# Designs tried in a protein design run: designed miniproteins, single chains, continued (5). Part 32

Each design is a single chain, and the fold is of that chain. pLDDT is the mean over its residues in the fold that is shown.

## One batch from the design tools (miniprotein)

Design m17165
Fold by ESMFold2-Fast:
Structure m17165 (fold): chain A 62 residues (1-62)
Amino acid sequence: IDDEVRVALAEIYYAIGLLDEKKGDFEGAIESFEKARTLAAPVDPALAEEISRKLEEVRKKQ
């Protein structure tokens, strides 16, 4: 898969996770953030790190 496509998919899942968090769906948010991190990690470590920090914050809210 192309690196640009991988980053785009990571950004989409990250956005879905943020929307789920705003709705109070912390389980859905965590699942989406985990997918986003997995997609971002090999191509954009900085984005993966940002998503990881957000995952920790959301896990604390459960």
Scores: mean pLDDT 81

Design m17166
Fold by ESMFold2-Fast:
Structure m17166 (fold): chain A 62 residues (1-62)
Amino acid sequence: MIEENREAFDRLVAATLEAMKAYLDLKEAIRRGASPEEIAALQKRYDDAVARMREAEAELRK
């Protein structure tokens, strides 16, 4: 059991907000017709952010 659950929670919140921001950035780029290269970079950023969010969530649930 983690005694300082606030730190784990803060990490999850930060990771979740980053994933949401990356998702919105990706959707906005697609909406405005960004280059395939920019869209690919934003897609990778979103995938990486989601992976970090899942890691933080798994840590909090332990």
Scores: mean pLDDT 78

Design m17167
Fold by ESMFold2-Fast:
Structure m17167 (fold): chain A 73 residues (1-73)
Amino acid sequence: LPESVKEVEKEIEKLKEEIENAPKEKLPEIVKKAEEFIEKLLEILSKTAPQEFIDWLKKKKEELLKLYEEKLK
């Protein structure tokens, strides 16, 4: 999973940037995309990936959701 890990990292960073820069009208779409991406990875990888990586993905999901809530306020 080495290259997949790097691509996941890049995709999460892009999603975070999209949430920070998006207009409020587009935020639900972007957040849903981010949640679906991370949840799909967690479902596939939860029993095979290192716990450290699983914890990192969960933390990133929470960070993205927190950014969304703060932008909506």
Scores: mean pLDDT 76

Design m17168
Fold by ESMFold2-Fast:
Structure m17168 (fold): chain A 62 residues (1-62)
Amino acid sequence: SKLAVQVVGLALRALGSILDGDLEGAREAIEEIRELAKQMSEEEKAEALKLAERLEKLLEEA
């Protein structure tokens, strides 16, 4: 779906921000993923939230 494509784009943005040391930009991208997840189907929402959790763990280690 269009929302799933946007979530993937935000995940790539979050990873790039973590790599660059932009922890605030990474947090913003993860929060946008969580907001989009509210508008998704059950299956896509579960995957988006799982992705957000994985990104948050990477951010904690940065």
Scores: mean pLDDT 85

Design m17169
Fold by ESMFold2-Fast:
Structure m17169 (fold): chain A 57 residues (1-57)
Amino acid sequence: GPETERLVAEARAVLEEALAAGRISEAEYQRLLDSLDRAAKISPVAVRAALAELRKL
């Protein structure tokens, strides 16, 4: 739904910034994208929890 799409887009932006800044490797970026995709298939709550963890990068 729209909330899940918005949260996924925000989480992806956080990951792209972390990768561009050198805070994560390309391998970590792919692993975290896979985790985000799995969370998106569960619920918006799971995506929000994942986003909160990604913001700590």
Scores: mean pLDDT 85

Design m17170
Fold by ESMFold2-Fast:
Formats: structure tokens, sequence, C-alpha cells
Structure m17170 (fold): chain A 62 residues (1-62)
């Protein structure tokens, strides 16, 4: 899976699951083929930013 495809999956999971917990989001990312270290990094980024919306906007800008 390409880096661009992984980024799209992360954005889709975050946008489609606004009420999901960090644990649920990590599981959904892994189930869609995102590598576990990348899924963990996404969870840590969400903890630091405190907002799924802010992370999605940052991902869309790169």
Amino acid sequence: MSEEEIKKIIIEVLEKNPNASLEELKKLLIERGVPEPVAEAVVEALKLLGSKEKLVERLKSI
C-alpha cells in the first residue's frame, strides 16, 4: 500500500467515525491495512492535537 493510500484511509476512518474511541480508531486503521506503527502514530497525534478535525485538516494539507 502506498503512503498516499495510507493517508487517504486515515482521513476516511477519522471522518466516518467521529465518535469512535482512540482504541477503536487504531483497530479500524489496522483492519483496513494500515501498518500498526502508523496506526499508533495516528493515535498519538490525536492525543497531542485533541481533535480529529485538526488532524484531518493537517493530513489534507500535505
Scores: mean pLDDT 78

Design m17171
Fold by ESMFold2-Fast:
Structure m17171 (fold): chain A 86 residues (1-86)
Amino acid sequence: SDVERARRLLERAEELLKEAKEALEKGASLTEAIGLVLAAIGIAFEAELIIEKSTDPEAKELAKKAVELAEEALELARKALKKAAA
């Protein structure tokens, strides 16, 4: 269901945000930081598809939260990437 897909994306976004925060705090390799950036873009893309195509309001709200968290994770991952590249 769209709700189950959106919930899984939200869970993945929460995990990614934690990983991005840890990468920024503890340091990450260039490869790890790139991986976090790409993962954040992927989650945001899949969640946006649910927002655009789903007719279920609950799925849309969960997907919007997944986008918000994925965007936060992307910002942290980009900062980790900048530190790794320096």
Scores: mean pLDDT 89

Design m17172
Fold by ESMFold2-Fast:
Structure m17172 (fold): chain A 71 residues (1-71)
Amino acid sequence: ASFEEIDAELVEGARRYLEGAEAALKDPNASPERILSLTVAALFLAGPDPELRKRARELAEQADKKIKEMK
């Protein structure tokens, strides 16, 4: 029982971190370190959910591109 509840809470946490990462990516004043940290946290928590994992990977790629563009 508690294990399934924890799994649901982790997935919800991943979703919230992904929302934060997306908002940070769209913020012109956002730190690239912040975007990367949020994306990594989301990827870690999203473990069992394939849709959230795909979204986290896409955001990680976008964050990496943004970091390389900030010179």
Scores: mean pLDDT 72

Design m17173
Fold by ESMFold2-Fast:
Structure m17173 (fold): chain A 87 residues (1-87)
Amino acid sequence: PLSREEATLAGVAAGELANALRNNEDLEEVIKKVEEFAKTQSPRVQALVREMIEIAKRLAEDKSLSPEEAAEKLMAEAMRLLERARA
């Protein structure tokens, strides 16, 4: 099971990705920052961050979603991943 600290760190990465989607920031640049952060963390956190990056890329490609809706969906999916990893 993922520790509370590992879950918090993965949650920070999810927040950075969600803010990029919400504010129409350069997602590729934010992904680079998040990947560099993940490299300093446990392999378990790295795997979760990688999954969150794939979700963010998918949501960014969905033009039917507003930036706010894309950010909210990313956070919802990230929360579900974190809860499952902590169980």
Scores: mean pLDDT 84

Design m17174
Fold by ESMFold2-Fast:
Structure m17174 (fold): chain A 86 residues (1-86)
Amino acid sequence: ATFRMFDLDGDGVITAEELKEVMESLGFTPSDAQVQALIDRFDADGDGVLDRDEFERLVAEFDRDGDGTLDMDELLALLESFSEQS
């Protein structure tokens, strides 16, 4: 369910643009650098996008209540942390 929310064009991968657009639709304004850093952290194969398995790992790390839903507050804190590491 969560992967489909981020995979806006249904191609089976999540791009930086799709991730940013979904976060903006939820009322958040991540920078391009923060979104790219998040992808880089979970992009195990180095192709610059998140596949379903990589995205499920991201969800599992931020699913505080175990319902399969991303905790957006924890995700934003991680994104902000990445921006400050420059």
Scores: mean pLDDT 65

Design m17175
Fold by ESMFold2-Fast:
Structure m17175 (fold): chain A 62 residues (1-62)
Amino acid sequence: AAEEARRYLAEAEEALAAGDLEEARRFVKQAWTAAMRTPGAEGLELLREAARLRARIDEAEA
């Protein structure tokens, strides 16, 4: 779960850098789901990273 979340966060950052905001949002959603399945402090940290990345995607659209 944690490795899946990190992989999806990395893919979301690549999509954001490429300007593919729809794909970036899809990967953030996948990362969020994987982070929700990750127990403890690691899961909470991954959720925070996903939330920050989503905010960056929203800023790029604005």
Scores: mean pLDDT 82

Design m17176
Fold by ESMFold2-Fast:
Structure m17176 (fold): chain A 64 residues (1-64)
Amino acid sequence: SLEVEVQEALARMYAALGDIFASKGKYKEAAEWYEKAARILEEAGLLEKAEEYRAKAEEYAAKA
């Protein structure tokens, strides 16, 4: 649905912000943005992609 497409696009933008923070060594902020992205995907019912983003958040959190 259009709603799911919009939520997925928003989650991708949050993930991109996470990547930008990670590129600057700001791993705590990177993890926080990926957690926000994962939450949006869970609300959209995109559970597999949400797990991928949550794993990325955990990876960045471990580097913080």
Scores: mean pLDDT 87

Design m17177
Fold by ESMFold2-Fast:
Structure m17177 (fold): chain A 66 residues (1-66)
Amino acid sequence: DPAFDTPEGQKAAMAALSKHYPLSELSRVTGLSGAQLLQLLLADPSKIRLSPEDRARLRAAYLATQ
């Protein structure tokens, strides 16, 4: 399972979600903005800045797709 408190784990979780949902649905499913989605999918880990609340949303979305 991804380590949701790390940028690498956050990227891995989003990559897994992107296999189940098109980009247009990822924002709705995760509650994250389009900019945050692009950051998680395309940016270097050092550029990723998610609040604890956004990390919790990402985790909840990931677990719901098991």
Scores: mean pLDDT 80

Design m17178
Fold by ESMFold2-Fast:
Structure m17178 (fold): chain A 91 residues (1-91)
Amino acid sequence: SAEEIHAQIVAEAEAALREFEELKPELEEFAKKYNDESLLKMIEEGERLAERLRELIAAGAPTAEIAHALIELESTFTLALMRKWVLEKES
């Protein structure tokens, strides 16, 4: 049902938000260690996207809007993790 799909997308969004909150301090510390402006910018964008996603969930926004915001957060988070990996490899 549409309600079941909505609940599943919200659960995935909440899981992504928890993962971002858990890894954010590590990413920030890593960005500071390497003085990497690109990674810092990705973290700042992730924070903005995470806040937007929380607001959409709290407002009971349509499933498509929550799903789109989730994809935006996950994409930014993936780029941040990839940037961290590149910095580690170049060390």
Scores: mean pLDDT 88

Design m17179
Fold by ESMFold2-Fast:
Structure m17179 (fold): chain A 65 residues (1-65)
Amino acid sequence: DEKYKKLLEAIKNNDFETAKKLIKELVPNVSDETAENLIKELKKNIDKLTVEKIKGVLDNLKDIS
């Protein structure tokens, strides 16, 4: 739960290096390209982005990785 909150805050603050690190910690087998593309997608919806939405997106990646 705390990692998802930190990821949301990193994306809101444009700290993409921290966001990428957190995504790779939460989804260890994710590629750098997939993590970077995910950050771009999440940033496009930043005004409506919640911890629950981030968790859902990352859980989807875990199910297919």
Scores: mean pLDDT 79

Design m17180
Fold by ESMFold2-Fast:
Structure m17180 (fold): chain A 63 residues (1-63)
Amino acid sequence: DIDELRRRVTEAVEKAAEALRKGASLEEVAEILAETPGIGPEDARLLAEGIARDPEATIERAR
């Protein structure tokens, strides 16, 4: 179910962005994303880098 997967990814990205804003490391952000079913380790790393670069654009892209 693509819609369910997209919703889950968006929620994970929002949670990861909030953690980074509260002082979490890039490694911790990648771990939060990797815990989400449907996000592989490589995708988790790319999303973490995207959040660090531009959290708002990364969240919007996931929606």
Scores: mean pLDDT 78

Design m17181
Fold by ESMFold2-Fast:
Structure m17181 (fold): chain A 82 residues (1-82)
Amino acid sequence: KKELIKEIIRKGTEAAAKLPSVEAQRRVARLVLKGIAAYENKGVDEAVKYFREAAELARQAGDTEAAKILEEMINKLKEYGK
């Protein structure tokens, strides 16, 4: 449980750092934080919504690698929720 949250924070920070602009980094970071809060308070399905939005935003910003990191987090959350 705590290990998964630490992994999410680590990967979310890594993804945000790869983004080409400070504004894109800020937007993705806000969505990752909302996803973490949703995971803790509402569960996996709600958290996945925010992480998917973050991944889409990263792709729109032109950073496919950041989007892949966020998609890996989504896959881990879904596996943990099974």
Scores: mean pLDDT 76

Design m17182
Fold by ESMFold2-Fast:
Structure m17182 (fold): chain A 64 residues (1-64)
Amino acid sequence: MERVLLVAGKDLEKAEEVARKLAKELGMDRAIALANASSEEAREFARRLEAEEGAEVYLAGLNL
């Protein structure tokens, strides 16, 4: 099962940088950054990834 790190934040570039660094440190298969997503929107996105791709999704938030 693929392990995906999902990072949500107000700044996409910063969220992408954090996602890349954290994914590398935690041995994640993929990192995805979301800009201007609420906690609820990020959680829904994670749920869809798990349902559609069979991925195990880990959520991290910058100001969530």
Scores: mean pLDDT 76

Design m17183
Fold by ESMFold2-Fast:
Structure m17183 (fold): chain A 70 residues (1-70)
Amino acid sequence: SELKENAKKAAEEAEKELPAVKEELASLPPEERERATERLREMLLGLAKKLEEAGVLEAAEKLRRIAEEL
């Protein structure tokens, strides 16, 4: 499935970008950083749930791990 392959690659790219995202979040004031981190986690978990419901389990698991690493 094209969707499964593309979702897997997107999740792998997100994982590679995680250090840069963390650095950007760290540049924010503490209060803003906390809110931005929470929002990003919610978006990643929401996307993971949608991918899981679509049967794209590997990509969903990767996004959950990224959310846990934030």
Scores: mean pLDDT 83

Design m17184
Fold by ESMFold2-Fast:
Structure m17184 (fold): chain A 55 residues (1-55)
Amino acid sequence: SPEQIQKVRDETLKKANEVVKESEKEGKSQDELDKQLQEIADEARKRLEEIREES
């Protein structure tokens, strides 16, 4: 449903923003941040694909 898709997008953006802030606070490397963001993107893509198949 459109609402489930929007929820996934909102949660993904919120999670990405949180890891960026955490990275700045802890002084993490760009490589570590990139890997975390890639994992978040991959999880979001999988969830969106599952929703699309159900809808």
Scores: mean pLDDT 80

Design m17185
Fold by ESMFold2-Fast:
Structure m17185 (fold): chain A 80 residues (1-80)
Amino acid sequence: MAPEERADLVIRSGQAEIVARYAAGATPEELRALGDSFVAKAREAGLPDELVERVGQAIHDVVDALEAGMDPATVAARVA
C-alpha cells in the first residue's frame, strides 16, 4: 500500500470513529485523545512527516467542528 493510500485509510477510519464516539456521548477530551492515537499510529506505520501532519489536521478538524457544536450528521456527511 502506498503511503498516501495508508494516510487516506487512517483519515477515513479515524474521522468515522470520532464522529461515532461523539454521537455516543464521548467528551471533547476523549475525542482529542482518540485523534492523537490515530496520529501516533500513522507515525508508527512509518508515514512521512508530511502525511502524518495531513492525518493530524484531518482528524483534528473533525474534533474541532464537533466541539464547536456542529451537528454530528453534518460532520459525517462532510467526511464522506
Scores: mean pLDDT 78

Design m17186
Fold by ESMFold2-Fast:
Structure m17186 (fold): chain A 58 residues (1-58)
Amino acid sequence: LATAAADHEAAAQRLRDGAEVSRKISEEKGLPSRNAEVIEREAARHQAQADALRAQGA
C-alpha cells in the first residue's frame, strides 16, 4: 500500500514538472497553456489516489 501511494505521488510530481515546462514553451510562443492545464488535472488525480491509499493504510 505504501509503495502504491508513493508511486502515485511521484507520478503527480512528474506531471507537475511537465506542466511547468509546457507553460514555459507556450509563454515563449505566445500561445495559451492548454496542455499544461490537462497535465495538471492528471497530476491532481494521482495525488488524490495517493492520499486515499495512505488514508486506507493508516
Scores: mean pLDDT 78

Design m17187
Fold by ESMFold2-Fast:
Structure m17187 (fold): chain A 70 residues (1-70)
Amino acid sequence: SPKVERLKKLMEESEREIERLRADIAGYEKQVAENPDDEELKMRLLFAQNTLGAVEYYLELLKKKIEELE
């Protein structure tokens, strides 16, 4: 159905965003380890971690909605 196809597209977009956020987090974790006094890097890491959690939750809601429609 067109509705399921749109939800699957949003799921794919969310999965790509999660992959990018995980890569960003890994980069920030390395930078923070090398620069432990850099509060700006710590804040960037925190925001990236919080954003990842939000996108992962959204992805789970999309998966549940697709299962309900199939």
Scores: mean pLDDT 88

Design m17188
Fold by ESMFold2-Fast:
Structure m17188 (fold): chain A 89 residues (1-89)
Amino acid sequence: AAMAEEKAALKKFIEEQLNKTGKLPTSPEDLEKNAENLVKRAEEYEKQGKFDEASKLYEQAADYYEMAGNTEKAVELRKKAEELRKKAS
């Protein structure tokens, strides 16, 4: 639940930085690297049966991929997060 609010705040922060400085606070390449690290952590939680924790990390990783312009990967990870939420509930 709180993750949706954090996601909106993060997008707004990046948009404000772009509008104010004309520059992303983090490069698309760095955003993708951060997303990859989050995916690896999510996979470890998933293997441990911690589906709620894993789904939150997949959502966060998807948000980073979306900001980096990698929409295909973002969609894939959001689908994964949904499946894990169904297992957690």
Scores: mean pLDDT 75

Design m17189
Fold by ESMFold2-Fast:
Structure m17189 (fold): chain A 56 residues (1-56)
Amino acid sequence: MSPEKREKAIEEARRLIAEGASLREIAEHLQTELGLSPEEVAEVIKELEEEGVFKR
């Protein structure tokens, strides 16, 4: 995906995590609102896991 689309997806995912959303809810939002493919969603989730945002 484009860098702009990826950055927007990561920003939206971080916002949802701050609101207490589950991984399922984040994946659904990225697919429905941003039009990400399952593969693109997996990339965003992996990036957030590497940053440790799911540890807390």
Scores: mean pLDDT 77

Design m17190
Fold by ESMFold2-Fast:
Structure m17190 (fold): chain A 60 residues (1-60)
Amino acid sequence: MEVEKKIEEEERRAERAERNMIDELQKLYSDNPELAKELVEKARGITRIQLAQRKAEIRA
């Protein structure tokens, strides 16, 4: 198993998921952009923590 490949895959997956989520939230809340922003900020925080934990787990 290749640690570097696993970390790279997780990072790419997280980045793509974040972009897709931002796009979807902006579409769903196009008439309420402030709410969309708030939800995006919350999602970013959670995703960042989870990614950091998963990367640490892979390196452990």
Scores: mean pLDDT 76

Design m17191
Fold by ESMFold2-Fast:
Structure m17191 (fold): chain A 68 residues (1-68)
Amino acid sequence: SAHDELSKALVEGIREGKPLTLEFEDGTRIEGDLSDPSVASAAAILLAGERGQRAVLRVGDRVVEGLA
């Protein structure tokens, strides 16, 4: 699912300590480094919310679009 693709990219980014930008269509945005557990936790909470909004996740050089 679109949510699974975003979640997988987040998990891979956490493993590698990559920089993150997560943006929702309503203007909600988080940016930081995934080596920071507070950033990882905030991103996971936002994705787990299943708001039905379009989201764009950037992890290092990877860009993943989906629904969250």
Scores: mean pLDDT 78

Design m17192
Fold by ESMFold2-Fast:
Structure m17192 (fold): chain A 78 residues (1-78)
Amino acid sequence: AEELLKEAEEYIRKAEEALARGDWETAAEYAKKAAELALEALKVAEGELVLRAAGLAIRAIGLAFEAGLGAGKPAPPL
């Protein structure tokens, strides 16, 4: 669970960096990957890690939506 959460956080960071430089397509791809990893972590998470995994999934979905709006198109499905 922790390794998947760290990997999801890393992809969230990469998505945020891509958004900051106006690379909407790359930001959407990283955000989608982060959401997938956070959802995988949620399946094996226990205790406090459940809330952390859920929070990362929500954040990643939000970033994917934001990247889609910046690109002038709907966000891709996760």
Scores: mean pLDDT 74

Design m17193
Fold by ESMFold2-Fast:
Structure m17193 (fold): chain A 78 residues (1-78)
Amino acid sequence: KALELGLRAGVLEAAALMKKYGIPVEELERALASSPGMSPEEARRLAREAAELAERRPVEELEAEARALAAQANELLA
């Protein structure tokens, strides 16, 4: 529950950063794949999801939703 909310917040934040700074999906996939515990398949899936969100939604909405979900995840952990 809390982990799922945190993961969703991370994907939304990544999407916002991709849109703001023009980061290609391949670069995000590479960064995620280098994270401990992240499989190449999962990194590719998350990077693709972030790219699709970046294409479809404005940065402002992505950032707002990411903040709300991250706050909710932190509440559940405490």
Scores: mean pLDDT 77

Design m17194
Fold by ESMFold2-Fast:
Structure m17194 (fold): chain A 100 residues (1-100)
Amino acid sequence: MSPIEKLEEIIKVLKEAQEKIERGEMTLDDAINYAKKVIKLSKEASDLLEDPELKREFEIKTIAFVIEFTTAVALGDKESALETIKKMIEFYEKELERLK
């Protein structure tokens, strides 16, 4: 399985999360479940990267985004949650382009 397939799955999961936030249906339990999925997929993607520095940056960025996202949802800050998910999508789309 390629890191491309893992990144495409992350982007799909994040777009589903974005729609749920926009509908006002995102619960903290949902946010935690999305966070767990993204962390797992990001770990699987990073394990397929050959450059240890890129792997480290990828892992750190993923954890930072997940913390920001779950914190925003926990505080009921819909605007910050939506902004964070959009930044996450942009980050993973850019990484996807680098691997193609």
Scores: mean pLDDT 83

Design m17195
Fold by ESMFold2-Fast:
Structure m17195 (fold): chain A 58 residues (1-58)
Amino acid sequence: DEEESFKEEEARIEEARKKDPNDELVDALEKALEKLKNTPEEKKEQTKIEIQKELDEL
């Protein structure tokens, strides 16, 4: 369930943010999740691929 998956990722990001407020990886994940939430369903798969590439560089 994608909606529940987003909630789990959001919770993980929030937990990581509280643990390290200045973590660049947390910033990237938070930005990626926000981008994915704002992406139309027809482009979500493309956006997930882009996010995966960004995470691979970190």
Scores: mean pLDDT 72

Design m17196
Fold by ESMFold2-Fast:
Structure m17196 (fold): chain A 96 residues (1-96)
Amino acid sequence: MERVEEFLEETGLPYAAGFRLKRPEGEDKSTFVARAIGKALLLMIELPPEEVRVKLFEEDEDTMYLLIAARTPEALEKAVALAESYGFELVDRLER
């Protein structure tokens, strides 16, 4: 909740969701991070920047955290579905 609340304040958008992506067994950290960055870039290409804001960061050695904020519930649902299709697991959701 705290990260999602902070991202709502940072972006000024009313809807947000938080996701985790875990490193698979046998993948090195640098490959995992690069792959996660690639997925986040695809999200930013496919989602309109005026409606959706995306932030990706390392939570720990084996976990990337993805924050998505959206202007409308419909934009958030589209972003959530797309993020989940890339393997991100929804862990938090907040509306202000």
Scores: mean pLDDT 83

Design m17197
Fold by ESMFold2-Fast:
Structure m17197 (fold): chain A 90 residues (1-90)
Amino acid sequence: SAALQRNLEAAVYLVAAAVYYVLGEKAYKKGDLKSAIEYYEKAIEYARKAIEIARPLAEAGDEEAKRILEAAEELLRESEENLEKAKKEL
């Protein structure tokens, strides 16, 4: 179904955001602030893409899309907070 395809697309973007977030955290811990900033910016980009796809489906009552939306919004918030922290230390 179209909803299944869109949920899969949103999930792929959520996974990409999570991977970049973890890479950002690892770079930050090593003191590589420039790489941390780049990875957090990628995490934000992919989290926003996941949200854009999942939000209309979640609003239409798709429970899987609601879970993806909640996870993507949390990851977006954490990535934005860590990006600002890394920028202040640069």
Scores: mean pLDDT 92

Design m17198
Fold by ESMFold2-Fast:
Structure m17198 (fold): chain A 82 residues (1-82)
Amino acid sequence: SVVEKLKEIGEEVGKLLEEEKPSVEVAQKISLGLNNGIGYAEQGKVDEAIKELREALEIAKEAGLEKVAEKLEEAIKVVEEG
């Protein structure tokens, strides 16, 4: 399901945040946006899910977290294509 794929991507993002060790603020903002996106997807709120994931993506890009940004782009595609 879309939600199962998003949770898998969420685990991968969590691992990348542990490896790259950005600031606590950046890690928290990305995690919040990702978790909110997954929560909205579970509720069938596709537009809200995409918005939250895009906000997390912009934070990852601004912080130079290229691998995290790639995973968040994958998450957005999963929601858009599901």
Scores: mean pLDDT 88

Design m17199
Fold by ESMFold2-Fast:
Structure m17199 (fold): chain A 91 residues (1-91)
Amino acid sequence: KREEALELLEEAERALKEGRYDEAIELARRARELAREAGDEVLELAAEAGYLLAEAEKARAEGAPEEEVEELRLRALGLVARAGALYEAAA
């Protein structure tokens, strides 16, 4: 399940880069659930960050206010920072 969550996250990142926002959101959400089931806190945080980043890009593409898009991006960045800190602490 941990390997499956990582593969879904890689697929979500690819979908996001290709502008497939709804697909990226769903893939990131599934990755988060699999990471949670596996007990991988770092991967769960990374997946949640991916989900928020995909939501932010979709909102921007749909013409949402820049303030709302930036709020989602900042939340995602915070989760990435937390995941990185936990990964380094565990190493």
Scores: mean pLDDT 81

Design m17200
Fold by ESMFold2-Fast:
Structure m17200 (fold): chain A 94 residues (1-94)
Amino acid sequence: MSEEQREEAIEKLTYGNVALREGKYEEAVKYFEEAIKLTDEESPVHALALTNLGEALLKLGKYEEAVEYYKKALEIDPENKRAKEVLEKAEKKL
């Protein structure tokens, strides 16, 4: 990943977070998917994009898809507190 691609990925994450805050969850999903495409699979930015995509999917009620992305985020960043919290709640409700 180039520095330019990393900067673009961070911009997409920022736009996604703004969309998520504004309740534009489908737009947030698109921005986070773009950020994921711009990053190496093992990068911290990739893990963050996966986590934020999971959050947007939860807000859309796409619970099973959200859980899948949180699992992927934890494979890259095992200390991701938010992903762990969501998966623990998923196991207790299912």
Scores: mean pLDDT 80

Design m17201
Fold by ESMFold2-Fast:
Structure m17201 (fold): chain A 100 residues (1-100)
Amino acid sequence: SLVDQVRAELQRRLAEIRSMLPKLDAKSKKEVEELIEQIEALLARGTVPDLLKALELLKKVVEILEKHFIATEENKDLVKLRFQLELMRLDRLEALLEAG
């Protein structure tokens, strides 16, 4: 189903975000880990409202990651582009859930 496909994509996005955790400072890592725990609980329930809430929290994670990598990486414009594209992806997944 569309819901199962969106859930699977959110699980893939979450796994990719987890791969970034070792690069974060202690404060950002703690904030992201707490959000990831909430997102995983929502994905486990897997209803449309749960997936929409997971998307909301995942967007917060993306904002934390963008702020961290803008501060730490040399090419700040590529960092901004990367995370803007991720937010656009999440917005499209949200639109699919709301329209389906």
Scores: mean pLDDT 87

Design m17202
Fold by ESMFold2-Fast:
Structure m17202 (fold): chain A 65 residues (1-65)
Amino acid sequence: SEEVLEEAEREAIRALIEEGLSPEEAQDVYVKAVSEKTGIKPEEIKKYAKENGISLGEAVVELAK
């Protein structure tokens, strides 16, 4: 569900921040990892999420359909 994807994204980004990354760096690492797994460009994921008001994880699910 959307809520589960938002929570998973928040937890992943939080874990990266706790490892010493800034919030922006953590988000970039998350997007790059998902991009490598799915073949969707990081910029496309970020743009889709922003334009639709959804999480990065949800944007990936929608773009992969």
Scores: mean pLDDT 76

